# Designed miniproteins, single chains: the designs that were tried, part 103

Each design is a single chain, and the fold is of that chain. pLDDT is the mean over its residues in the fold that is shown.

## One batch from the design tools (miniprotein)

Design m3577
Fold by ESMFold2-Fast:
Structure m3577 (fold): chain A 71 residues (1-71)
Amino acid sequence: GDQYAIDLITRSLDDVEAQLDMVKKMYDYYKKMGDMGNMNAYNMAMDYYDEINRLNGDIDTLRAHLDRVRG
């Protein structure tokens, strides 16, 4: 097995998953304020929602790559 590639992909995956957790918390925070009538907060929540979708795609790509190098 290519342990070096596995280690690099695993670290990248951990970093992206940590970023996703932070973005989800920001989404929840701004979404709650938007639901209370703050339109600027609603717009920020929608931007974070797009970022969540992007990061989920990155995670799927990294997981597929990790599965490939693991065999």
Scores: mean pLDDT 87

Design m3578
Fold by ESMFold2-Fast:
Structure m3578 (fold): chain A 63 residues (1-63)
Amino acid sequence: SMAEAERLAEEIDRLGVRAVLLGADPAEVQRLVDEGLAALKAGDFAAAREVIRRLEELVRQLE
């Protein structure tokens, strides 16, 4: 659904910003964000959730 896609996009953006602020490589974060948004555009919510999981792991490692 569009509402689900919007919620996942907001989560990807939130985690991407947080990772950069914690010192992650901006180029690496941008690649993950782009991958997640491309998955959402394709309707692949499983792939988008996998990107969220990878961003969450990146944030966890930097905290």
Scores: mean pLDDT 88

Design m3579
Fold by ESMFold2-Fast:
Structure m3579 (fold): chain A 65 residues (1-65)
Amino acid sequence: MDKKSLLDVARKVGRVLGRAQRDGMSQEQVDQAKNDFITYLKTVEGLDEETVKEVEKAINESFES
């Protein structure tokens, strides 16, 4: 997956989790979902640490919107 597509997915994940939290999903469930996605990127996609950090930032920034 190219970096632009990956960041677009990360922003979508952040927005979905933000809405889920407002709809009653617990902070623990939100944190678990974020952690699962980051683990997937590290283990399945084989992304470098720099790219993983950019994805985490994109998730967190879009979660707040």
Scores: mean pLDDT 78

Design m3580
Fold by ESMFold2-Fast:
Structure m3580 (fold): chain A 111 residues (1-111)
Amino acid sequence: MSPLQQGVIDAFVQLVKTMIDLGYSNEEMLERIEELLKRIKEVVPQIPEEELEELLETFKKMLEENASVEEIQKKLAELMAKILENLSDEELIKVGAVISERLNEILEEAA
């Protein structure tokens, strides 16, 4: 995995952990992730919708099953790595920017 791919995965996992740490409900987290994935698809249209849907449905299932934060982080990192596998550096930068923008919005709302 490239350092750029790892940076995008780490940012995504940090976004999810930040929502959990701030006490977001399962419904609120799912809504935020759905909006994030929709925005990622808009900036990189070539990502298969099925891969984005798999990530969202897996996250939903893990929340319903009361999976640990560690288990959620590990599984979401694996699924995000799969989504990023065939992306160019330019596309990885676009995805990373979207994730960073969403994380900043969450942190500003908490302040």
Scores: mean pLDDT 86

Design m3581
Fold by ESMFold2-Fast:
Structure m3581 (fold): chain A 94 residues (1-94)
Amino acid sequence: PLTKRQKLLIENLAKRTGLSLEQTRGLLERRSGFDPLAETEAGGYGPLGFTPEEVAAYGAGNGDASAATARRAALSDNPLVLEAARELAAREMG
């Protein structure tokens, strides 16, 4: 069972990305364990566990692969981060 906060996180991200609730749940569980402020051992940040390299590759960090830029981008409404979430879902959940 999910907490109310985790359900809201799933619903919010699904609405913003256009992904299904099932895809969004699986992606969030896999990448961060539903932690919107995650800092993973692999150097991933935010609810989708974006690494600095992933943020730079998707253009959300203006080509900057620093941890600080990745953290800011992972917590933003940046359209490039949302598109990256769709690509991750298609690759890992499709």
Scores: mean pLDDT 70

Design m3582
Fold by ESMFold2-Fast:
Structure m3582 (fold): chain A 108 residues (1-108)
Amino acid sequence: SEETKKKQEEFLEKLIEIIKEKKGWSDEELEKALNTPEGREKLNEEIQKIIAELVEMINRLVADAPSDTPRSEILARALEKLKEEGAEEEVIELLELALRTEEASEKE
């Protein structure tokens, strides 16, 4: 779980980076978001929104996958389709981090 935790942290850091850029936050504004209850709630809402959008995208891309398909295989298939479609680099990076997190978890 040490490796899985590290990969989860990398994924979360990338999500926070995306939110910071999308909101146009300064380093000081991000620090306030991380260190206040209100800021943490807003940050969590933005994280949940991005995750929900990513899940919907994955489900669309791999709708034909069997229900018993491992999560890592689902993510790998979605990633390859996104690369073929010329998806934004940011989306590809998020999915690669998600894939690495699932692969680490499945090895436990």
Scores: mean pLDDT 79

Design m3583
Fold by ESMFold2-Fast:
Structure m3583 (fold): chain A 74 residues (1-74)
Amino acid sequence: VEEELQRIEDEMLREVITAMSAGDYATAIEIVREARERMVELLERAGAPEEEIQRTVEAYDRMIAAIEAAAKAA
């Protein structure tokens, strides 16, 4: 489970960096949203505590907000 979560995060971060480097903030946001859904599904299937799932959602939402802020600053 932990290895799968780490792989999802690493793949997402690489794709987000690539999209942002190209100035494609919309694609970067979409990548983060897809990774969030996949991560939540995996955590729910693994029986993770509700607090951990909520914390994960909040972390990804914060990442989306940061990308949106970067897009406005560009």
Scores: mean pLDDT 81

Design m3584
Fold by ESMFold2-Fast:
Structure m3584 (fold): chain A 73 residues (1-73)
Amino acid sequence: EIEKLKEILVQILSEYVSEEVAEEIAQLVVEKALEGKSPEEITKEVKEKFPKEIDKEIEIIIYNAAKEINKIV
């Protein structure tokens, strides 16, 4: 379920950023995946919106989450 993956992503990201930012990032990842964007495109666009919050580790987390969501959509 996409919603379950979103909740897991929020939980993981909340260890690195505020819960509000984590929720916004997770929502953006889901929205872009539903638009048919690749994990590479999703990761790039999310990083462009949150350049100060997203380091290399968070970038990898987002990329892997986008890959899993794309398997469902």
Scores: mean pLDDT 83

Design m3585
Fold by ESMFold2-Fast:
Structure m3585 (fold): chain A 83 residues (1-83)
Amino acid sequence: GKADELLQKGREYLRQGNYEKAIESFRKAAKELGLSDEELEKLANTPTPIKLPPVKSRDERRERSRINEVASLYRLARKKLEE
């Protein structure tokens, strides 16, 4: 979906050293997954994933996995930009 495309685009920018565009792509991916910029920043600054109740759906499980990946990559891109 669009979130996966934006996540992959962000990874490509991260590999190119374009941290500003990587951050922008990860923010857009987070929005496609239903996260605000504030929620993304909060997740990126939380070292442990929030222990959510077990998911019954494969789609919900995949969505949570994508959310965690976006937050992790956003944190990395922010750290690289600050260096």
Scores: mean pLDDT 74

Design m3586
Fold by ESMFold2-Fast:
Structure m3586 (fold): chain A 70 residues (1-70)
Amino acid sequence: SLLQKKSEAEAIVKSVFPQADNDCLAKLSDVVQKKCASITDQEEYSKCALYVLQTNQEELSKLCNFSVVL
């Protein structure tokens, strides 16, 4: 469900960027959900989310008031 995917995306983002505020968390979670929308498997969804966070550093940094360097 959309709610489960949103919750999972938020959990992954918060695990990678525990300093992220609620606005940043929502924006990063939205990027993950959009780029990983076609993934139905939970394990592959988590891998997609981590890949998105690692490979879109410049784009993600512009969405938050801090550097999202991994």
Scores: mean pLDDT 74

Design m3587
Fold by ESMFold2-Fast:
Structure m3587 (fold): chain A 60 residues (1-60)
Amino acid sequence: TIAATIAALTAAGASAASIAAFIATDILGLSYAQAAAILSISVATVKARVASAKAKLAAA
């Protein structure tokens, strides 16, 4: 669930911004453009934050 994903990413040391980008794209299935619009950031920043969150989960 979303709560379990937030808990896991928080325990792995991910920032709130990376968690938000990961949930929007990987959990909710939003495109990078949709996530960028909702988070008020660039598509490149969304990709970087998602990559950071995935790296934290892989390291845990």
Scores: mean pLDDT 76

Design m3588
Fold by ESMFold2-Fast:
Structure m3588 (fold): chain A 63 residues (1-63)
Amino acid sequence: SKAASIAALADTLRYLAEKSPDQAREMVEQARRAAENSKRLGLSTGAEIGEATAAAGEAILAA
């Protein structure tokens, strides 16, 4: 499911933020780019997953 995919990616981001913050920041940037590309291609589910993942990662890194 979309929610399960987002939850799994957020868990990965929490792990990376603690162990390798630079990799976590790169993952957020890649999620943003993936969301933009999905929007350009008309792929709404991919865009939603990418946007939610990037937002979650930004919140995790700001904490």
Scores: mean pLDDT 85

Design m3589
Fold by ESMFold2-Fast:
Structure m3589 (fold): chain A 80 residues (1-80)
Amino acid sequence: MKEELQKKVLEAIDKLREDYLNKAKEMGLTEEQIKELEDFLDYLRELAKEHAPLIKSEEQAERFIDAVKEKADEYLEKLK
């Protein structure tokens, strides 16, 4: 169960990274802005790797994923 939660979180973060990079390209952001977003998303993924072992419930997993999405949304908004 705990191992499944860790995999679920990391898979969700990987999908989120792909989705946000595609969204940035669709929005017409410059290569420099896309690179800044990419570096930030990579940072969030490293945080996810560190925190995944601490996640012990579905609620914690969902809350963490939502927090990462919120940070990604805030960063993307600032890049515009």
Scores: mean pLDDT 81

Design m3590
Fold by ESMFold2-Fast:
Structure m3590 (fold): chain A 75 residues (1-75)
Amino acid sequence: SAREEENERMLKRVEKLAEKAREALKKGDILEAEIYAGMIRIILGVAKLIGDEELAKKIQEILDEVERAIEEAKK
């Protein structure tokens, strides 16, 4: 459906931002990774505003993984 296609595009955008955050962490750039995590948080806010609970849950899971990786990199 058109909604499923739009949700898939939003998830792909989030996956690309998570990939960029991980690449930043590989280079030791914690600030750049935090910026990408911030962008994912904005998209999560949009998903919650739309009211798509399943999409919001998937984005939250990706954000949690990125934030966990950032916290580990700070140690």
Scores: mean pLDDT 86

Design m3591
Fold by ESMFold2-Fast:
Structure m3591 (fold): chain A 98 residues (1-98)
Amino acid sequence: SELEEILKNLKEKKNIQEAFEKLNDLLHTDEKIKELLEKAAKELLELIKPIQEETAKKLEKTKDQKEREKIIEETLEKLQKIAAEVVEKLIEEIKKLE
């Protein structure tokens, strides 16, 4: 329940600093949680990288400011969706810990 509350606060952008402090404390108390967090972070970076590279290429070719803003907004929406999916999977994996 405490870990779910921390992840919910991160997702809702509420009490972000307090949520990070609690996550850091958990990383020092449970090696299995640390391993799951490291795996989730790696998966997130691997999923984000091709989207960032594609967005960079589109922005280099786009001169119109409104079109550039739309590309950025669409990219942020994709990144947020991926982050949410990775966080939800992390919550499920943590719930399976004994």
Scores: mean pLDDT 72

Design m3592
Fold by ESMFold2-Fast:
Parts: structure tokens; sequence; C-alpha cells
Structure m3592 (fold): chain A 91 residues (1-91)
């Protein structure tokens, strides 16, 4: 069960990495880049963000980007995995 925005972002990146067959190094770079961007946009550390707030930010970011079809599909699955983890916690 995901407890905060940091865990939610880790699940998101893990899902994308599996779908796109990313190396551990590529996965680390992607995680750090998104973590820095989100913390700068919100003024809040990932550990202090709710999973629901992080999911909202991720949905907003992906909606406004022109992504390749494969990347878009990976992102959509990653968003769904985070959302399902949040729903399981509340039920």
Amino acid sequence: MIKNGLEALKLFIDTIAKKLNLTEKEKEVLFKSLATLIENMTGTKLEDLSPAKLLQILRSMTKNQVLSEKLREAVEEAINNVENSIKDYKN
C-alpha cells in the first residue's frame, strides 16, 4: 500500500520501467528528474505529498505532453496502478 507521494512516484516509475524495458540507471534518472520537477512545482517534498495529489499532478503533466504511443500506453498503465493502490488503501 502506498503511503505518500514518494511511494506513489516509485510505483509510477517502476511500471514505466517494466513496460519500456528501462535499465536501472535510466529508471533512476527518470525518477530523479520527475521528483525534482514535482518538488519544484509544488514547493513540497514528495514524502509530504499525498498519493492522490501526486496522481493529480502526474495526470496533468501527461495530458499536456505529446508522447509517443508506446510511452503514452506505459504512462496510462502507471497512472492506473497508482490509482488502484490508493483505492485499495481507502477500502
Scores: mean pLDDT 77

Design m3593
Fold by ESMFold2-Fast:
Structure m3593 (fold): chain A 94 residues (1-94)
Amino acid sequence: MVDEAYVQKTGKVIVLYFHNEPASVVEATLTVLEDSKLPVIIIALNETNPETISLLEKAQKEQPEKYHVFHVNSEEEAERKREEAIAELKERFA
C-alpha cells in the first residue's frame, strides 16, 4: 500500500464490496485497515446483519474522512456506486 502523501498526489482509494459478510470478517477487515492511511469506500449490498451495520456505522462516525460507507439494496445500485468510485479514480489519474 502507498503512503498518505502519495494518495493525496494520485487520488488513490480502497474500494471494498461486501455482500452479506459475517461480522467477524468485517471486523477483521477494519482492523487490517487501521494501519492504512488510504480513504476507504465500502459498498454493502443487502446487509441485514445488525452487528455488521453497527460496525460500519461506528467506523464511519469515528473516522469520517477515512471511511465512506454506502448501503445499497440492489446489485444494480452496488455496481453503480462501484463504477462511480472507479470513474473518480480514473479522473484523478488523468
Scores: mean pLDDT 70

Design m3594
Fold by ESMFold2-Fast:
Structure m3594 (fold): chain A 97 residues (1-97)
Amino acid sequence: SALEEALRLLEEAAKTTDPKEIVEILKEVAKLAKKLSGEDALKVMEEVVRLADTQTDPSVLKAALEVLMVALKNSTDVTKAIGLTLRVLGLLIDAEL
């Protein structure tokens, strides 16, 4: 399923230290996120935030934010989805300063 593949890719990204490899994985997750809705979209958003919390590279944080923006539209809990998106936006702002 798209959910299982997205979660597998995020687990792979969490084990990777190269920012360029993490960005490419997140681009694939963004494509899969377009196929997700409801609770599945929210699960992917939560795992993307967990990954983003471990990252300081602005390119990785920007790619993570792009996944969240795609998943946000289809999320069941819009309030939680917005909160997750704003958290990563805050990390990106801090990394760019």
Scores: mean pLDDT 86

Design m3595
Fold by ESMFold2-Fast:
Parts: sequence; C-alpha cells; structure tokens
Structure m3595 (fold): chain A 75 residues (1-75)
Amino acid sequence: SALEEKARQLQEEVAKIALTFSPEAQQRFEARAQELIAKYKPKILAAKSREEQLELQVELLEEILREAKRIKAEE
C-alpha cells in the first residue's frame, strides 16, 4: 500500500542520516527515538484498523525523521 511504501521510504531516510552521526549524536538520537516510540506505541496498539495503525506509524516516522535532521544540523 501507499502508506507501507511511505513508511519504508521514511525508515530509509532516517537510516541514511543516522549512519552519518557521530557517536554522541547517535546516542542523542536513540534517546529521542525511544521517547517518540514510547509515546506512539499505545496509540498504534489501540488503533481500530490497519490503516489507522499505518497512519500512526507514518506520523511517528515523520517525527523521528524531523528529530534526526534537527540533531544532524546541531553537529
């Protein structure tokens, strides 16, 4: 589906940025990503449809990507 493809693309973009991080930036990114995952996980699990789950996963990945870009810019 389009949402599954978007999620995959976002994951790839995050991975590309994360691969360029210093060890310090990597640690900061992991902490922020874990906070975001913890925030979204109960919402994703409570979702009433697969589409709603995918939309929430895409939203989570977009937030993770924003954090990755922000942390990279601060290096």
Scores: mean pLDDT 88

Design m3596
Fold by ESMFold2-Fast:
Structure m3596 (fold): chain A 60 residues (1-60)
Amino acid sequence: DLERAAEIINGELEKRRSLSREELRELAKKNGISTATVRQLLRDGTIQVNPRSGRYILPI
């Protein structure tokens, strides 16, 4: 489940370069990805928050 969530979110981030909090929430909702799973991806560093914009991005 965590691997599937990473694949979906990273795929979208590759296309869009970044996602807002709301865009990520809607993407997670559409794909049955829990808030806990999104938090785990952040803890693992699989996705990051850009500190200047507050937007979600792929790791540098």
Scores: mean pLDDT 81

Design m3597
Fold by ESMFold2-Fast:
Structure m3597 (fold): chain A 103 residues (1-103)
Amino acid sequence: MEEILKLLNEIKALLDRIGELAPEFQPLVDRAKQLIDEAIKLVKEHPEDIDRLLATIAEIKNVVGEIQDRAEAAGHEEVVRLASEISELLGKIVDLLYERYKA
């Protein structure tokens, strides 16, 4: 779970960068950060509840996908790149959670 916590904190930093570059996305950034904080809490308090962690990560992925879609429509290339990086990190978290589910 230490690697998952590290990845969640990296995602949080990238979300902060999106808010700095595109303040119009701040409500979506704030929502994603709230879900990240919930995921961090679940990892610390209920690391055995893999299904709930996966569901929370899926919600984060949906919010990040909305940021990416809106950024593409607006021509915000740097925000699209950051949202894509976040999606890759979320995918790594999903892979790590599935490894624990199989163990």
Scores: mean pLDDT 86

Design m3598
Fold by ESMFold2-Fast:
Structure m3598 (fold): chain A 101 residues (1-101)
Amino acid sequence: TIIQRDHEEFRGNLEKAAQESFDEFMEQFKRTVALFTERISLYMQNGDTETKEEVVRELEKLADYALKVVKKLESDQARISRFEQMVALGKASARYIGNLK
């Protein structure tokens, strides 16, 4: 499906960013959340509830992956905590949009 291809592409982009720096990884994750949010909105407009739920689940999987990776890239607990807050806000934003009428 298009969602499976998007998931593979976004995962690959995150893995590449992880090889560069923590800051690049964080910025790539922010871009990924924005793109998923846009797709959730598009599927809502088309009335495709099942596809919308699949997109939300894939974003949550990428978020969980990002939380595991950040702890390997960064040792400063304050920077890790800031990233964890950003991930939580991204997940909440996607869920909120996914629950809109």
Scores: mean pLDDT 72

Design m3599
Fold by ESMFold2-Fast:
Structure m3599 (fold): chain A 67 residues (1-67)
Amino acid sequence: MTLTPRDLALIAEEVAKRSTNKEDIEAVDELARRYAHEPVDAETFLAELRKRSPEAAKIAEEVLAKM
């Protein structure tokens, strides 16, 4: 599944809502900015996010499962 900028924004919003760790929020925001102008699939996005923040990746997986 290819993620749209809206999908990335929704993931970032949910991470910000559920995580109290600034590093989790920053990891998602950085990747959302990186992929705002180039396509990314869900698997690639989750793999990159997991390297930066396993907790943010877990939240993102839950969001993607509901899409």
Scores: mean pLDDT 80

Design m3600
Fold by ESMFold2-Fast:
Structure m3600 (fold): chain A 88 residues (1-88)
Amino acid sequence: VDEVEVAGALLLIILSIGINEAKRRGDTETAEKLESVRDEAVKLIDQGKVEEAAEYARDGLEKIYKETGSPIAKETAEMVKRFLEELK
């Protein structure tokens, strides 16, 4: 298995967890913003740019948290930060 493909899949799982949790709590605005971050991350992952995708997702999630105050955006950003630490 390609380590880059596995890392990309893990990042998408992290983002999907955040999106699903936002939807489960009825936080539609946060869910839609997280989906936009995921869609851009997918484009970078498709280019083999997993670290750039994770950095984009981290920055996007922190911005969403500042705009919405959503704890889901904050928690998802922390998960992406941990993912980035594991990448180096």
Scores: mean pLDDT 85

Design m3601
Fold by ESMFold2-Fast:
Structure m3601 (fold): chain A 84 residues (1-84)
Amino acid sequence: EKEKVKEKLKKYYLKALEELYKAGQLDEELYEKLKKLIEASLNNDSATRDKLADELAEELEKLDEELVEEIVKKLKEEVEKEKE
């Protein structure tokens, strides 16, 4: 079911972002933008998704490369936990 898959993915991605935020690896503004990007992507809001993706790409380019890698890794790990 499409809606159940979206809710499950949203839960995992939001949990990953919350853990990174609590660890001090994400500032509040970046955390909020990433949450909105995930929500827009899962709700098929392409206009909001594309706008946030463009804004986020500029912010990620200004971040430490290691922090960007941590974000990507954490998102991947949360998705993989469902398969176990």
Scores: mean pLDDT 67

Design m3602
Fold by ESMFold2-Fast:
Structure m3602 (fold): chain A 61 residues (1-61)
Amino acid sequence: SAAVEEIAKKLGISKEKAESMLKALEAMSDWSDEQKIQFLMREGNLSREDAEYVLEVYKKI
């Protein structure tokens, strides 16, 4: 998807990792934005800025 390619290019990560993160966020739809950001930072090994970027892309899907 365009979202997967956008995230992979922006963060310099694989498309597989980007897709995995978006699927995890979909499974966490009832979690708060801050909880999703903390998940992306801890499990995705992202900075806060990169985690916030991924969450904003996710919200547009």
Scores: mean pLDDT 86

Design m3603
Fold by ESMFold2-Fast:
Structure m3603 (fold): chain A 86 residues (1-86)
Amino acid sequence: MMTPEQVTRLIGLILRSIGLILEGELYLKRGDYQKAIELYQEAIKTAQEARKLAEKYNDQTFVRLAQQQIDRAQQGLNQALQLMQQ
């Protein structure tokens, strides 16, 4: 069972990752592929930090939520890289 402080930290990391993904999607739509790539890479790192903390605290719900953000950011990164290589 996590403390309220640990839950707050994990929620903060997940929300930051979501925000970075949404910002990446906006830059991708604008054709700024380099900025989108940077934002998706930062989102992946942030979500990986959240996943590592969730694993340390044995919270499978937050592990799953963090993994969903990693997967979403990875999909966005792959799309941005593909569009840039045209």
Scores: mean pLDDT 89

Design m3604
Fold by ESMFold2-Fast:
Structure m3604 (fold): chain A 63 residues (1-63)
Amino acid sequence: GPILRDIERQERELKELLKQLEEALKRNEPEDVIRELTDAASGQGPPGAVRGREILDEYRRKQ
């Protein structure tokens, strides 16, 4: 199974991807860019898919 250090690295990578997604949404980047970032977050596994979707859904609701 994954070791603690690997889990911490994955969490850090996920946080960075989610920040990039939020910044891309704030800049009104094209849908393909948003999709790539959302897919990248989902690729980090749970909770990446859930958190990425929540950020996207929240931003879409505010528009």
Scores: mean pLDDT 72

Design m3605
Fold by ESMFold2-Fast:
Structure m3605 (fold): chain A 72 residues (1-72)
Amino acid sequence: SEAEEAANIILKAVETAEEGDVGMAVSAVRMALGIAKATNADPEIIEALEEALRAIEAGDLEKARAIAEKLK
């Protein structure tokens, strides 16, 4: 499902940020968000990706992980 795909992207971005590459993590979520908006995905999925992006940019990886877990 779109929600499971978004959750997996966020979780992978969190892992990437934990490994020290916040720029790559942010880029991955931004690309997913761009695709979601272009394909008119569910507004809840778009909002979750936007919230996860903000959390990762702020260094709040626990919050990003929690957002992904709620999408499952």
Scores: mean pLDDT 86

Design m3606
Fold by ESMFold2-Fast:
Structure m3606 (fold): chain A 97 residues (1-97)
Amino acid sequence: MKLGVRGALAKGASKEELKEIAEKELEELTKAAEENIEKAKASTDPSKKASYLSAAGLYVIELEEAADAAKEAGLEEIAEKLYKAAEELKKKIKEVE
C-alpha cells in the first residue's frame, strides 16, 4: 500500500502517523533528488544529464504533493519544511541546467 502522506491521509491515519510519514518522505525524497542532481553534475552525456534532472524534478513534485497533504492534515510545521526543501532543490536543478 502507499506509504506517502497523501495515501495515509486517505486511509484515515492519525496525526502522529501522518507526521512520522511526512518526516520520512522529507528525508527520503530530498536524498533521492540530491543524489540525482549530483549524478547530473557528474555526467558529460547531455541525455544522461537530462534524465537525472528529470528524475530529480519528479522527486520535487512528490515533496510538494506531500506538503499539500500535510497542510490539509493541519501539520503546518512539517508542510513548511517540505515546501522549503522542494524550493531549494528547484534552485539546485536550475543551476545544473
Scores: mean pLDDT 84

Design m3607
Fold by ESMFold2-Fast:
Structure m3607 (fold): chain A 85 residues (1-85)
Amino acid sequence: TDEKIQRIIAGLDRLAETLEATDPEVAAEVRAFSRALQEILDKGVKLPLSVIQETVLNLAEIVKRRVTDPEALALVDEIIDLVNS
């Protein structure tokens, strides 16, 4: 649902903020994904929820491989749990 996607966007925005000081390049990538999802919602583009879920899970896996900050890793796990709920 749009509500679930908005919650995912909010989670990505928090993750990007957390990463800004430690991994600004990763923060920029996460922020770009958040903006892309928001634009899809704003334009009323109907994507299958499964495609959004798969894309976000793939992003989460990439971030987990690049990031060592425990707070950022906890936020990634929250996003994964939200996507799988």
Scores: mean pLDDT 81

Design m3608
Fold by ESMFold2-Fast:
Structure m3608 (fold): chain A 99 residues (1-99)
Amino acid sequence: MSEAEQQRRLNEAFLEAEIKVGIALIYVGLAELFKDKWSKEEIREILEKAIELIREAIRYLEEQLKDPSLSEATRARLRARIRELERLIEEIEKLKEEY
């Protein structure tokens, strides 16, 4: 009961995480496009919004790790994606420090 429901929940969590990452990358792109037109404070606020969206994506993936029935392969994939997203936050934080 449940391998199909577990897979559906995993697919939904990955989709929600990727949507949030996509929106975050749009905010980063907007910060680059308007860096010479908007105040440094406005650029930092947009980059902070991008960081929060990526943190929300991480929370969606971390919630899935609480399922004890997940295969080790699925757990490894979730942990790898979380690490990639944590690295992306670090890159955006460094960009934010330049403003």
Scores: mean pLDDT 86

Design m3609
Fold by ESMFold2-Fast:
Structure m3609 (fold): chain A 100 residues (1-100)
Amino acid sequence: MAERRRRLAEEMLAEVERAWEATRALLEELGLGPLLETIEAVAAEGRAKLAAGEAPTKEEVLRMLTAAGLARAAELLRRGAPEEELRRLERELQALAEEL
């Protein structure tokens, strides 16, 4: 279980990094600077835990999953993706959270 949480945390942090430019641009346009700072803080904490060789807790992985979900949603919204893609993302994230 700890190894599964570690792998999921690594995948979620990679998603945040990949979608970062789209996330920043959208949140800045919406005036949601505090949310942007929160996503950056969650990503930094996650990276520090992984770098220390520590397995993140379920709660820490859920925070990373939320940050990655927001970053992915921002990317989809910015490229004009249909609502069905956002609903699919929501279901995927819920399924991953239930397996933690």
Scores: mean pLDDT 77

Design m3610
Fold by ESMFold2-Fast:
Structure m3610 (fold): chain A 72 residues (1-72)
Amino acid sequence: SSMEELGRRLLEEVRRAAEEAIKRGREKGFDVGMEEASRVGRLASEATKQVPEVRAEALRISMEATSEIARA
């Protein structure tokens, strides 16, 4: 359905942002990585508002990005 397609696209956007946040954290340090991780959290929140069914996956992606940056 169109909602399933939207959900997939939104999760892809969240995953892409998470990947970028981790990369930026590794290249520019913790503070920059955490600032980018905040953006990932906002995208996850917006995805959940539009397609509630993606909530668990979107939050998990956001939390994993934050955890990876915190470990670096």
Scores: mean pLDDT 86

Design m3611
Fold by ESMFold2-Fast:
Structure m3611 (fold): chain A 96 residues (1-96)
Amino acid sequence: LGRPLSPEERAAVLREIAGVFRKTAEALKNGDLQTAARYSTAAGVLAAMLDLHGDTETAQRVREALKRVTDAVNQGNYDEAAKIAEEAAEEFERLA
């Protein structure tokens, strides 16, 4: 496993995750599923980075949020998916 992230580095990654979830929500509200999928992939990569640096709990929270967004999209509930993404963005901004 990699070294632990510094508090400053961790805060920067969490703010980036929050930004990605906000952009995912915006794309979903606009019906742009391809753009939403790209941002969701980016959030997954950031979660993997957190996991690599030993922040497995936060990485799991990101992956759980992504699963909830994906499940809502697969059910055709785009407004609910956008709401879940916005709530995730707020959560990760608070953790930063």
Scores: mean pLDDT 87

